Designed miniproteins, single chains, continued (2). Designs and how they scored, part 30

Each design is a single chain, and the fold is of that chain. pLDDT is the mean over its residues in the fold that is shown.

## One batch from the design tools (miniprotein)

Design m5016
Fold by ESMFold2-Fast:
Structure m5016 (fold): chain A 68 residues (1-68)
Amino acid sequence: MKRVIIVVPKEYVDKVIELLKKYGGKITALTIRGDKAVIEAEIPEQNLDGFEEEIKKLTGGKAKVIVL
């Protein structure tokens, strides 16, 4: 499992949560800060590249993914 921090506009939170579940991700924290959401999760390493590609498409490149 790889730890990731995902920063997205808050309107994408539900879509990002569903995408994380699709890729076998486990959400460890969720914080809403004004118009942004910060989501902490663990993802299987083999699924990370697919997740990053799909989240960029879903958010029009507005998502930031930090791999720890």
Scores: mean pLDDT 85

Design m5017
Fold by ESMFold2-Fast:
Structure m5017 (fold): chain A 91 residues (1-91)
Amino acid sequence: PLTPLEVLKETVEYLGKEMIRERPDASSLIQKETDKILEIIDKNMSQEKPGIPNLSEFNEMLNRIYNSLRDGDWEKAQEEAEKLKKYLEES
């Protein structure tokens, strides 16, 4: 059975690929931001201690990043990604 982190990883991969198909002009930016999020998930999955303390809050932060990317607000997307990184570092 898939763990919540494995489900989250598959969801992020799927959404990233779908957004690239819909926005090929922004594909490089979408790919970079998706890859950063996937790296964070992979690092947490490989650690002996769970690095994501609240998956609901993490998912909300991911939704803010994707909503910003969908709206073409790249500055907002970077700001939300920075908040997600800080959340993981403080947890």
Scores: mean pLDDT 66

Design m5018
Fold by ESMFold2-Fast:
Structure m5018 (fold): chain A 60 residues (1-60)
Amino acid sequence: SSELEREAARLEQHRSALQAQLDRYQADPSTPQSVIDDIQAELTRTERELERLREEIERS
């Protein structure tokens, strides 16, 4: 696969890991809201980067 395809696969793995971490933190009532907010922000950024890369791959 191209370097862009490998990067997209890496980001997909990272996105999945962030979602799993978010789910665990949300299940724990002792988790500060700031921690949840930080992970949600990182998840959103990762999803946007993945979408951008997929668009670039489709244009190639």
Scores: mean pLDDT 86

Design m5019
Fold by ESMFold2-Fast:
Structure m5019 (fold): chain A 89 residues (1-89)
Amino acid sequence: GSTDMVNDSYGYSVMGSGTTDPTSSVSMMVTSVNMLGDSGVVSSDTMTSMVMSMTNGDYDNAMSMMNSVNSTHPNNSSVTSMMDGVSGM
């Protein structure tokens, strides 16, 4: 469906951008999470996978990024779910 296409497109875009600045990709993801998370389109599992992929599985760097995201989007349930996913690794 439309939701699946959006998630697949985002995942492919981030994965295909392995040579670009990961911070820019995270910034775009933050904007997307804030907008799409409120509509329930992007899952926490998808967001967690994208963050871990962009940080090469660096847990500390992933948590640092998520703390930055959380400070920009306080009390956003999608961001909280994403942080819980990363923290649970």
Scores: mean pLDDT 52

Design m5020
Fold by ESMFold2-Fast:
Structure m5020 (fold): chain A 117 residues (1-117)
Amino acid sequence: SEDLKKKVKEWVDKAAEEFGLSEETRKLLYDYVSKLAKQNEEFFKKNPELLEKFIRALAVVYRLLVDKKPVSAAELKQARDTFLEIAEEAEKLGAKVLSVDARSVAIFLGNLLGEKV
């Protein structure tokens, strides 16, 4: 979908600017999100607001892990909460792989925040 491709580019560019991502990291984020959005097109068409939130949460992760720049505890918590929301909504709509992957990232971020099971 050309409309979906345009939205991904716009939201990745905005998130990269907001979180100060390097140009190389912005390109990596764009490539990853473009592939994921195509693989989960029906899910994101039904939940476009979740795609925007997902991109912003991924930008926080890429800032920390790829650019190796600091992120605040509040940014980590918001990203973790977003990945949990994506996991729950993806599970409800049968996007099982996306649900498992998002939950795994949320657990990783929760561990960075010192959360215990």
Scores: mean pLDDT 86

Design m5021
Fold by ESMFold2-Fast:
Structure m5021 (fold): chain A 73 residues (1-73)
Amino acid sequence: MAPLTETELQILDLIIEDPFLSNKEIGDRLGLSESTVKTHVSSIFAKLGLRDRVDAVVEAGVEDLRLAVLRVT
């Protein structure tokens, strides 16, 4: 797989910690614009072969039980 940049790793760590953080909130935490974060998130998911933020959390061994319940209901 293509290597993640330092910025992409920081964004991925935030998504793993809280998969419901918006791109704006991630940008606010890292000093990036929402548009820049959107570009990096798309790049991260493409590089890792992930479909969404929940896939990223599951791949890291963390599961969002609330989202799982909503998907079943």
Scores: mean pLDDT 66

Design m5022
Fold by ESMFold2-Fast:
Structure m5022 (fold): chain A 65 residues (1-65)
Amino acid sequence: SSMAREEAVEAARRLLRLGRLESIRVEGDEVIAYATVKDDFEKATLELEEAVLNSIGYGFRIVFR
């Protein structure tokens, strides 16, 4: 399936507004997000969000620090 780029960016922007991401960058057909996590639960939750966003047909990648 495919989704409009704007909707994928808005979904990522919501995670940023909720304080779950530090920053996001859009590069071509991919959103690159940065996150600082201190425990495995938060990491797993963000990995699930990554999988959901990728399922809508727009690349989403999280870089953990």
Scores: mean pLDDT 75

Design m5023
Fold by ESMFold2-Fast:
Structure m5023 (fold): chain A 65 residues (1-65)
Amino acid sequence: SASEIAYEVAEAVAKGDGRKTLEALQKALESGDPRAVLAATSAFNDAALRGYSGAKKIAEEAKKG
């Protein structure tokens, strides 16, 4: 579900786990549900705006996907 995907993204970002973050984002895209995509990208963007060092690393990994 969208909420499960958002939680996976938030947890992965908090731990600095770029691979798990990309997997959660991939699940959102694969679902075809725009609400799931919005939830995942919002969770990622919130972490980046808060200035977590892990968010920068995850943003770099996202560019490679």
Scores: mean pLDDT 72

Design m5024
Fold by ESMFold2-Fast:
Structure m5024 (fold): chain A 73 residues (1-73)
Amino acid sequence: MLEELRRMEAELQARIAQIQAQYADDPARRNALIQQEVRDAVTRAMALVQAETGADASIVDGRISSDAELPAP
């Protein structure tokens, strides 16, 4: 799971960088393409996490909590 998520994140970042380079002069199109890539990546990542969380939800939550974004006051 973690290796797959890391690979997906790396691929997403590389894809975003490529889109930014190709569409540097068209921020509207660039943003639309980035949003689509992010949405697709999030959907895939969430599906993967949900498939794994049935048995290990508490462990996943525990690891996420150690890196938890404390709500900014």
Scores: mean pLDDT 67

Design m5025
Fold by ESMFold2-Fast:
Structure m5025 (fold): chain A 65 residues (1-65)
Amino acid sequence: SIEEETSVSPELLEAFKAGNYLEMARLAREHRHQAMARLMAAVTILALENEGKLELAKKLRELFE
């Protein structure tokens, strides 16, 4: 279960902390079975859209679809 298993890998956490959203999306795509990575990417996309960073948000959407 994602709730008890490692829901955040060290690589994903480091990318998140660094604001490397493209790397987060890439990791989510590689770990297609890791719903947490996709959710983190989705939350990040929403945050980017809220900050007006629409181009990066669109790129992230493409990376994990």
Scores: mean pLDDT 66

Design m5026
Fold by ESMFold2-Fast:
Structure m5026 (fold): chain A 111 residues (1-111)
Amino acid sequence: SAEEEKKLEEFFKALEEGDYEKALELLTTPLESDLDDPRYLRTLLHYVAEKGDLEKTKIIVEFLKKENLLDYLSMPDAEGKTPIDLAKEAGHEEVEKYLLEFAKENNVKLD
């Protein structure tokens, strides 16, 4: 969580500074690099959704929309868990509802 939180802070700093290349890199790079970890392929969107951080989830999702990367809303980790799945399993109903409604409004396919 400390490494994930650090990358999340780095993402928001890049966004604030207008470094959109760095923001995209952080958002699209897996947080876990160990192929044997069940959290392999988890992104910052997975992390904020699992944490239940609605405001940060909204900022990340709007940035993904701007960059035409809304497929990341339905992107599974190595266990097949999407950001929406992680929000649901963690009991974060407000984040789950936001992601589901946003996906429907933007024609994102949910499995």
Scores: mean pLDDT 81

Design m5027
Fold by ESMFold2-Fast:
Structure m5027 (fold): chain A 76 residues (1-76)
Amino acid sequence: SKEQIESEARLGIYYMRVTVMRQIAKKNNDEEGLAIAQQMQDLIDQALESQDPAVTDQAIAQINQMYNQYNARYES
């Protein structure tokens, strides 16, 4: 469906973002940042495996929350 295609495209964008975040965390020896990035990656992988747009939407919501946690580590 159109909704499924759009959801999968959104996951692709987040996959790229998580990859960059993981690289930044590794460069900074940030073990907590690495753990957050891994949790986000796991959510992306689970959503892709489910092939359910509703699961994808829930995963993206959780990823956005985790992204805020990751950024808070660098903004004091």
Scores: mean pLDDT 80

Design m5028
Fold by ESMFold2-Fast:
Formats: structure tokens, C-alpha cells, sequence
Structure m5028 (fold): chain A 88 residues (1-88)
């Protein structure tokens, strides 16, 4: 598999956690992920404005690298955008 950027790795980890994958399953799918990155991704799933802004920022960085988001990552970003809009 191609090496993931830190931003792509984090966004993929967040999407897998949102889908219900365990820490152990995520480590099997993304061997480069650390416990700290999994913990950070869990914090970003708290459904608050600050977490939502971080998810949107990660997605923008991944897209800037020329990587298209998958459908689950797109759903995650749309959910994050809605949280930011509702927090106004």
C-alpha cells in the first residue's frame, strides 16, 4: 500500500472509528497509526464545533494532496460542516 500522509492517516482513522472499527482492527488496516493518533481521532468524534473544524481542515489538506475522499469520508465532512453551521 502507498504510505499515507499524517492528515490522510488521521482522516481514515476517524472514518473507521465512526464506522465502529476497534483500535486493534484499525492498527491492522493502518499499521503506521499510533495509539496517540487513534486517541486524537476519537477526540475529534466528540461532535463539537472545534472537533468538526479539525475534521474539515484534515479533509481540505487531503484534497490539496490530490487524494479524493471516499464516500464515508465525505459523509464525515458533511456531518462536521452541519455541526459548524448549527453552532452559529
Amino acid sequence: MPKLSREELLLRTIALLDEGYSDEEIKELIPEVSDGEIDFAKALLEDDEASALQIIGLAKRVEKEGIELDEKQKELVEKAKKIVEEAE
Scores: mean pLDDT 77

Design m5029
Fold by ESMFold2-Fast:
Structure m5029 (fold): chain A 79 residues (1-79)
Amino acid sequence: VDELSQKAFDAVSNGDTEKTLEYVEELARLAVENSDNKDVVDKAFSSIQSVIDSLWDRGDYKAADDVIKLVNKILSEAQ
């Protein structure tokens, strides 16, 4: 989780929207696969929220919306 979170933040800092979405997808899927492990789930969603906040701070509202939609899609597919 920590390594994947760092990669996601690096992608946001570099303006790499495609890699940001890729790492967010991996974080969301990791949370789904480890749904019984509260620490993993909490860390993954905390990292996703931090990515969204960072995108908003950069004024990249479309990328932030795309992240939210991607996470919601992954969570709905896991049900």
Scores: mean pLDDT 79

Design m5030
Fold by ESMFold2-Fast:
Structure m5030 (fold): chain A 95 residues (1-95)
Amino acid sequence: MEKLEEIVEEVAKEVHEGNLSIEEALERIIEKLEPYAKEGDPLAQIAVLAAQVMLGDDSKVPELVALLSEVLGEDPADVRAAVARLLASYAARKA
């Protein structure tokens, strides 16, 4: 948990300092958390999938929904609806 938080805090600091855009921050999260996701860390896997989906990789939505449903113990349909709302909010802010 602490290592993931530290990576996220570093990226957030770069955005706050004006060194990274939101899109660049999402790419940085994927780059830094990909090794942890490959090692089987569920939170790193969720973070990488969420960042990929937010960057426009819709092919990752079913995998993200399935993993979030299992980790949170929520219905996959409810998780899918929540992910869709989050993506719509992000797209509206980006446009």
Scores: mean pLDDT 75

Design m5031
Fold by ESMFold2-Fast:
Structure m5031 (fold): chain A 61 residues (1-61)
Amino acid sequence: SMKELAKRLAKVLGISEEKALGYIEAAQTVGLEFVEAQIKELDLTEEQRKEALKILEEAMK
């Protein structure tokens, strides 16, 4: 469900579920590349980035 994806993304990024849901909504409306550019600014590890992108891709199916 969208709530479970938002919770998972929030845990990976170390942010609130509200912010994570916002990233999912942005990926669905504007595109994944836009959100990928924004999350790069969060100074993530490579593993956090890969996991976040997998969750966002799943949300766009």
Scores: mean pLDDT 83

Design m5032
Fold by ESMFold2-Fast:
Structure m5032 (fold): chain A 64 residues (1-64)
Amino acid sequence: MPKTDKELLESFKNFNDYTRGVEHKELVDVLRKNPNATVDDIVKATGVGRGTGYERPLLKTSLS
């Protein structure tokens, strides 16, 4: 299901207030490569969220 730029950007902003530091250029680049990119895809591309405190550490300890 294709999402609009507006919906994707809104989800990204809601994901973390910390994402406000992400430049629009980075978001546009990710969307150009994958128009249906998810918030997770953007986080991986920009690296945002990897060091913001990690509220769910036990999920990582579940053995990936």
Scores: mean pLDDT 54

Design m5033
Fold by ESMFold2-Fast:
Structure m5033 (fold): chain A 109 residues (1-109)
Amino acid sequence: SEEEDLELLRQTVAEALAKEGITDPEWVDRLVERLVELAKKYGISLRTIATLIRYLASFPGFFRQLAEADELDIRSVARYFSPFLGIPVEVLEAILRELADFLREALAK
């Protein structure tokens, strides 16, 4: 259900952010909201977004490194992971940009 998929996304985001030392529920809620809007915009399921976040979080330091990424870094990462995730490069770039922008704000504390 939509509620079950949303709960899965919330848990996945909370676990990913906790690994980076971000434990404030406000940051979890903000990222979940941004990811839900991206899912609606690009016609991607919340389960697909949750799977993506879990996969990216499996690489140690990935989110911290993403906070320091420029546009070329984001494009390179999207191009590399696109064929493994089944997400179009342009869509993955949009998701990674939103994550990078969010993490720059959250990790500045």
Scores: mean pLDDT 84

Design m5034
Fold by ESMFold2-Fast:
Structure m5034 (fold): chain A 135 residues (1-135)
Amino acid sequence: SKEEELFKKIRELVEKLRQAVKAGDIDTAANIAVEIIDLLEKENASDWLKARAIFLVVDAIIRATGNDVDKVIEFIDKVLELLKKRYSPEKVVEIARMILGALYLAGRIYNLPQEDIDKLIKHVEEKLKELEKEA
């Protein structure tokens, strides 16, 4: 199906993102994440596929950084700054909320220290409040 082909392309981009993170290239990883988001928007992907894709991105960054919370924060900040240049404030807020949901789920799956989960969640919630003022 069209959605199966789209998901295959997303998985290929997530693998490239994972390789960039392992190489220490967070800027390239952030650009690939934005490319995934652009693809989802262009193809008018379902909310389910958008949520799944965002989860795969968050999963990849957490795993490839070896649960390095500061690198995950750096990645999220770079993604949000790139999205602000490309999308309306309302769309950036929508995507940031999906990222927040993915972080809650990933924190439970990877059994991250509670302090690390709280730090990640608080950072994204603070960024969301800033973005909502611009929306």
Scores: mean pLDDT 86

Design m5035
Fold by ESMFold2-Fast:
Structure m5035 (fold): chain A 61 residues (1-61)
Amino acid sequence: SLTPEQQAKADELLAESQKKLDEADRQSDELKSQGQTQQSRQVVTQATGDSIRVIGDIIDM
């Protein structure tokens, strides 16, 4: 169970994670438009992995 303070921190971390995912999607689209499909996939995969770790950190609170 999260305290109100932990919930506020979790919401902040999730918002930051979402901004990073949005940036990765932008970079992915740009790389894809340049024919760099593998690099595009790698950027999304890395950002998704980072997001999963943030969720794990929140669960471990």
Scores: mean pLDDT 83

Design m5036
Fold by ESMFold2-Fast:
Structure m5036 (fold): chain A 65 residues (1-65)
Amino acid sequence: SSVVEGLKKQIDNNIELLKAMSPEKREQYLETFERQVKLMKPFADEESQKVLDEGLARARETVAA
């Protein structure tokens, strides 16, 4: 769906932004991103929830690298 596609694009943009940040700023941004995902999940369908969870996992991997 266009909603899921838009969400994937938003997550990809956030991951790229995160990669461009210093390590200290990455951790702070990850905390903000985790809070945003938590706020969005109750309003998301099953497919969107999966995309959010996968996006959060990718963000965590990016910060850990």
Scores: mean pLDDT 82

Design m5037
Fold by ESMFold2-Fast:
Structure m5037 (fold): chain A 97 residues (1-97)
Amino acid sequence: SEVEKLVEEAIELLKELSKHALTTLDPRTAVRLSMIIIGEMTELELLKKNKAPISKVIETLQRTIDDIKELADLNDPAVQEALKRLQEILDKLKKLE
């Protein structure tokens, strides 16, 4: 389904962002951000597997974006690009609701 493809795209972006965070942030911030991203990726995978309502996917992805904005360096171009692409996925999911 289109929802499953968008969730998979979001998970892949989060995986790359987690990898980037481990190389660029201070150790405590990197660990905190990576753990949050991994938790959110796991939740998105479970929502996809269980064919959860699109509203739950939207809620989880919105929370993920908000957490990244709080903990990541917003001046990092890789973070800016990831947030932009995650927002585009969120907007597409909202149109499918």
Scores: mean pLDDT 84

Design m5038
Fold by ESMFold2-Fast:
Structure m5038 (fold): chain A 95 residues (1-95)
Amino acid sequence: SKEEEIEKIEKEARDYLVRGLLFLSMAEYLKDKDPELAKEFAEQAIEDFRKAVELYRKGLELAKENGFPEEVIQRLEDGIKAAEEGIKRAEELLK
């Protein structure tokens, strides 16, 4: 079903978002202790957040095309926003 398809996409997007947040947390922790390793974790965080954005956008398009409730649409939009904010924070660590 379209509902199961969106749920699978959202779960995969959330897994990338969570992994990105873990890498971002490690990068922030290591920025003064191991700057080279911090940059590697920040770059990995950006990659994971970009994948999360792609998947959330795919889910959002499917949800809108199939007339899903505003609550589902908002949840997917919030996921995009969280991942985009993560990208900005990680990019700041690469400066």
Scores: mean pLDDT 91

Design m5039
Fold by ESMFold2-Fast:
Structure m5039 (fold): chain A 82 residues (1-82)
Amino acid sequence: MQEAVSKMVAAMILIVAAATSKDPEVREADLRAAEELLREAIRLGSEEEAEEGLRMLELAAEDNPELREEIRAIAERLRAEL
């Protein structure tokens, strides 16, 4: 599903943008946009793609310790919706 994969990639780009942003308002907006894109990707894609997206979120949390708790909170909310 190309649309689901595209939304997942866009969400990961927004997480990286949030991690590099010094503006808390921009950071929060980017994280909220990433969560919504991932939620849409999970709805449009396969269960395998959803599991891969959640795995990528956990890796992003490990790679971005300053946003680790926020990224993990997003992953837990999305996992609860599966």
Scores: mean pLDDT 79

Design m5040
Fold by ESMFold2-Fast:
Structure m5040 (fold): chain A 90 residues (1-90)
Amino acid sequence: HMTAEEYVEKAKEYFSRKDYEKALEYIQKALDLDPNNAEAYVLRGKVYLEGKKLYIAAINAFEKALQIDPSNEEAKKGLEIARKKYEEAK
């Protein structure tokens, strides 16, 4: 009986260990149970931004988090950083 919140917590554990593949796997499991989980999209954005340096994928994830929760401060900050990193990488 794993909840979406429990899958997000598991994904955070893998992210802290820099196991980005398993972090994304558990994020997907959370989203399969709750497609509107803003925290799961924020964590997906952080994995792409910090772990994989895939800045467009990070931007898309943070934008989805903000579509679900427009007041999400972590998503706003992540989106700003991801956009700056994308421009620097050109």
Scores: mean pLDDT 89

Design m5041
Fold by ESMFold2-Fast:
Structure m5041 (fold): chain A 62 residues (1-62)
Amino acid sequence: SLVGKRFRAVRDQEPTDKNNLGLKKGQEVTILEEVDEERVKAEIVGTGLVTIIRKSDVEEVP
């Protein structure tokens, strides 16, 4: 399970839809929920903001 793990954006990511936020390369997120095979619901670290992001655009932080 990815829930509770910290990930970092490896590239700029545009919002997945109009109701979600994009990421800038280097931004960290905490995974809250797995939405599907390609997407996770995550909180942007330090902001309290929640968004749905693509798994392919992030990597796990050790």
Scores: mean pLDDT 79

Design m5042
Fold by ESMFold2-Fast:
Structure m5042 (fold): chain A 85 residues (1-85)
Amino acid sequence: MREEALRLQREGRYAEAAELFERLLPEVTDPEEREALLLALGSAQFHAGRYEEARAVFETLLSSPDPWVVALARAGVARAEAALA
């Protein structure tokens, strides 16, 4: 499923990739895997033109204990806000 979503994203089928990531989210219980999935979801939503949803997803990651995840989330929020302006 995750590999399928990543393949769709590489093919430019971002809306379908986002839908697969959303379907995987309730199955993921590990916090680190969940954060990786949310980063992928936000990225797919952004490229699909779903900027408000991408911003919201990235904002949830700003409270991560992983500084790398926080850095990527801050970049994602900034890009989504720029696209909405």
Scores: mean pLDDT 82

Design m5043
Fold by ESMFold2-Fast:
Structure m5043 (fold): chain A 77 residues (1-77)
Amino acid sequence: SEEEERRRREAEALEEAKRRVAEGRYSLDEINQRIEELRAQLRELRGKDVTPANLEEIERLRRELMVLTAERQLLEG
């Protein structure tokens, strides 16, 4: 189901987020900035023609946004 696919993607994003936090990859301020940048990119892409390349890029950005959101939650406690 779509809900099971979402849960799986969220679990995978959380595991990636844990790895990035353990590495000290980004500060909380950097994560917040990247989240805003990704949200802006997603808004722009959603206004463009539906092509396989644009759909792939939207899915890539959505995955990265899930990882960054999980990183933020881990760093906030």
Scores: mean pLDDT 83

Design m5044
Fold by ESMFold2-Fast:
Structure m5044 (fold): chain A 94 residues (1-94)
Amino acid sequence: SVDEALKQEAQEFADGALGAARKAVESTDPNEAAAYSTAAMLLAGMASVDTSPEILKKLAEAYRLLAEAARKMGDQVLSDRWEKKAKEYEEKAK
């Protein structure tokens, strides 16, 4: 069904966001970290059309990793913003 196809696509975007966010944390090059962080944000945005607890939990983890990447790059304001977004997704996933 169309709904099943959309759910699968949202899961693929959520997994992509999580993977990109992990690579952003692992990156030692600030330009590479920024590129992976941008990819993670775009993929997370695409996944967020699905409000199932499974997707929301993956988005919460992705934003936690983005916050860690921002903190490692010295951007505390961006880190705090993404930590807040991660907590919002965790709360919605309950």
Scores: mean pLDDT 86

Design m5045
Fold by ESMFold2-Fast:
Structure m5045 (fold): chain A 73 residues (1-73)
Amino acid sequence: MSMEELLARLQELLAQGLALTDEKKRAEALKIAARANELLLELSRETDPEEKARLKEEIERLIEELERLVAEA
C-alpha cells in the first residue's frame, strides 16, 4: 500500500472511530489513529528502504487494529 493509500484509509477509519457511541472505544480509536499518523510523518522523512518497509508494516498493523476496533463497536 502506498503512503497516500495508508493516509486515506487512516482518515476513513478515524471518521468511523469518531462516530462510535462508546466513549472508551472512541478514545482508543483516536489514540491508534494518532500513533499511525506519527508513523506516517516518520515514513515521509525516512530515506532508508529497510526502515521504510518496517514503518509501513507497523502503520498497516495499526490500521488493522483500528479496523477491528471499529468493526467490534
Scores: mean pLDDT 81

Design m5046
Fold by ESMFold2-Fast:
Structure m5046 (fold): chain A 78 residues (1-78)
Amino acid sequence: SDSEQLDKYLQQIGELLLAGKFDEAEKVKKELESFTAQVFKKLIERGEITEQQVEQAKQRYKGEYEKLKEEGKKKLAE
C-alpha cells in the first residue's frame, strides 16, 4: 500500500508538471515529502536504510522533478 501511494503521488506530480500546473504540482510534492518523511523515519528506526541513502534519494528525486518542470515550461512556451 505504501508502494501504491508513492506511485500515485509520482504519477500525479508528473501529470501536473507536464500540464503546466506548477502550483498544484508543488502542493502534491509537499504531500509526497510529508508521506516519504514518515516512511523513511520508520525504515531508519528499523535499521533497513541509512540517513545517507535517504539524502541520496531526495537529491535524485529533486533532479527528476526539476527536469519534468522544465519540460512543462517548454510545452507552455510553444
Scores: mean pLDDT 82

Design m5047
Fold by ESMFold2-Fast:
Structure m5047 (fold): chain A 79 residues (1-79)
Amino acid sequence: MAVENFEKSIELLKEMGADQEDIDVMEKHLELAKANPEDRYLQLYAEMVLKALENNFDPKVGEELVEKARPEVEKLLAE
């Protein structure tokens, strides 16, 4: 579930000493996920972020997840 994945990502960011702005952005995504629990893009994005953080930003894991979400990621980045 996207909500659980964003909550775990926020905890990991705080543990890593991330900037408050980065934490705020992730908390905003958490609220969007709570409002839109069936949003497939938010689910994929949440899973991708959590996997990257759990693997200490392993670029191979991040790249694999980005490849799977490529159409949705490209759509978001075009904005």
Scores: mean pLDDT 70

Design m5048
Fold by ESMFold2-Fast:
Structure m5048 (fold): chain A 74 residues (1-74)
Amino acid sequence: MTPEEVAEIVYEAFTPYVGEELARKAADKVREKLEAGYTLEQAIVAASNELLKGGADVDTASRAAAEAYRRIQA
């Protein structure tokens, strides 16, 4: 998958949990990290941190990250 494809999967996975605006910000962070040579795991951790900064709780961020991993591995 390209960084763009992974970012779109993360956006779709995160949107039901945090809404479109915060999901897009987190997805953009995934793309940024992957383009910079970080691993998928590091990119998803950075996206989860963007959710927390945006006001999501730890449980919500964890569920969103798990959903993103499930879709990427499908």
Scores: mean pLDDT 86

Design m5049
Fold by ESMFold2-Fast:
Structure m5049 (fold): chain A 98 residues (1-98)
Amino acid sequence: DEEVKEKIKKAADSMVKAVTAAAKAGDARLARTYVERGTREIQELASQLSDKELSEKIKELAEELLRRATEAIDAGDLAGAAQIVKEGAERIKEALEE
């Protein structure tokens, strides 16, 4: 599913951009909202993948990203949350290339 993989990559990149902007603005609530929406969109798109093993891997990576990023936001570390989201998005994109 090249089309679904491209949509996941685009969703990941959009999430990174949105969370980074919210973090720069100092808006913890907005940063959290973008992490929750972005990871949910990635998980929903992953469910459309024909490769069930890849689907589960992408869902696990998105869940881990959500957990780590929200922990950083709750600790007041918005810069750290943006970095976690960027790293998690790269891991998701790398998994799609395998």
Scores: mean pLDDT 89

Design m5050
Fold by ESMFold2-Fast:
Structure m5050 (fold): chain A 89 residues (1-89)
Amino acid sequence: EDEILEKAEEYTKKAMKYFAKAMSLADEEKKKKLEELLSKLFSATNKEEAEKILEELRELGETFDEEAKEYLEKALEYLKKFLELARKE
């Protein structure tokens, strides 16, 4: 149980790091939209709600430069791993 919480923290931390890198390469409008979607994601009460927001984040990523898009995709991958931990529990 503690191990799962530790993994969840690690995945969230890595996701945030990659989101920060993507935001540093984005313009102010895209950065603000990314922050809004992240806020909604962490306010989600279940996996299904979170997955819908992850899809919106992926769609937003399509508008980013190639490098920023790669960072966003890595961040989303770590968030998916976090959600998979919740599913296994």
Scores: mean pLDDT 76

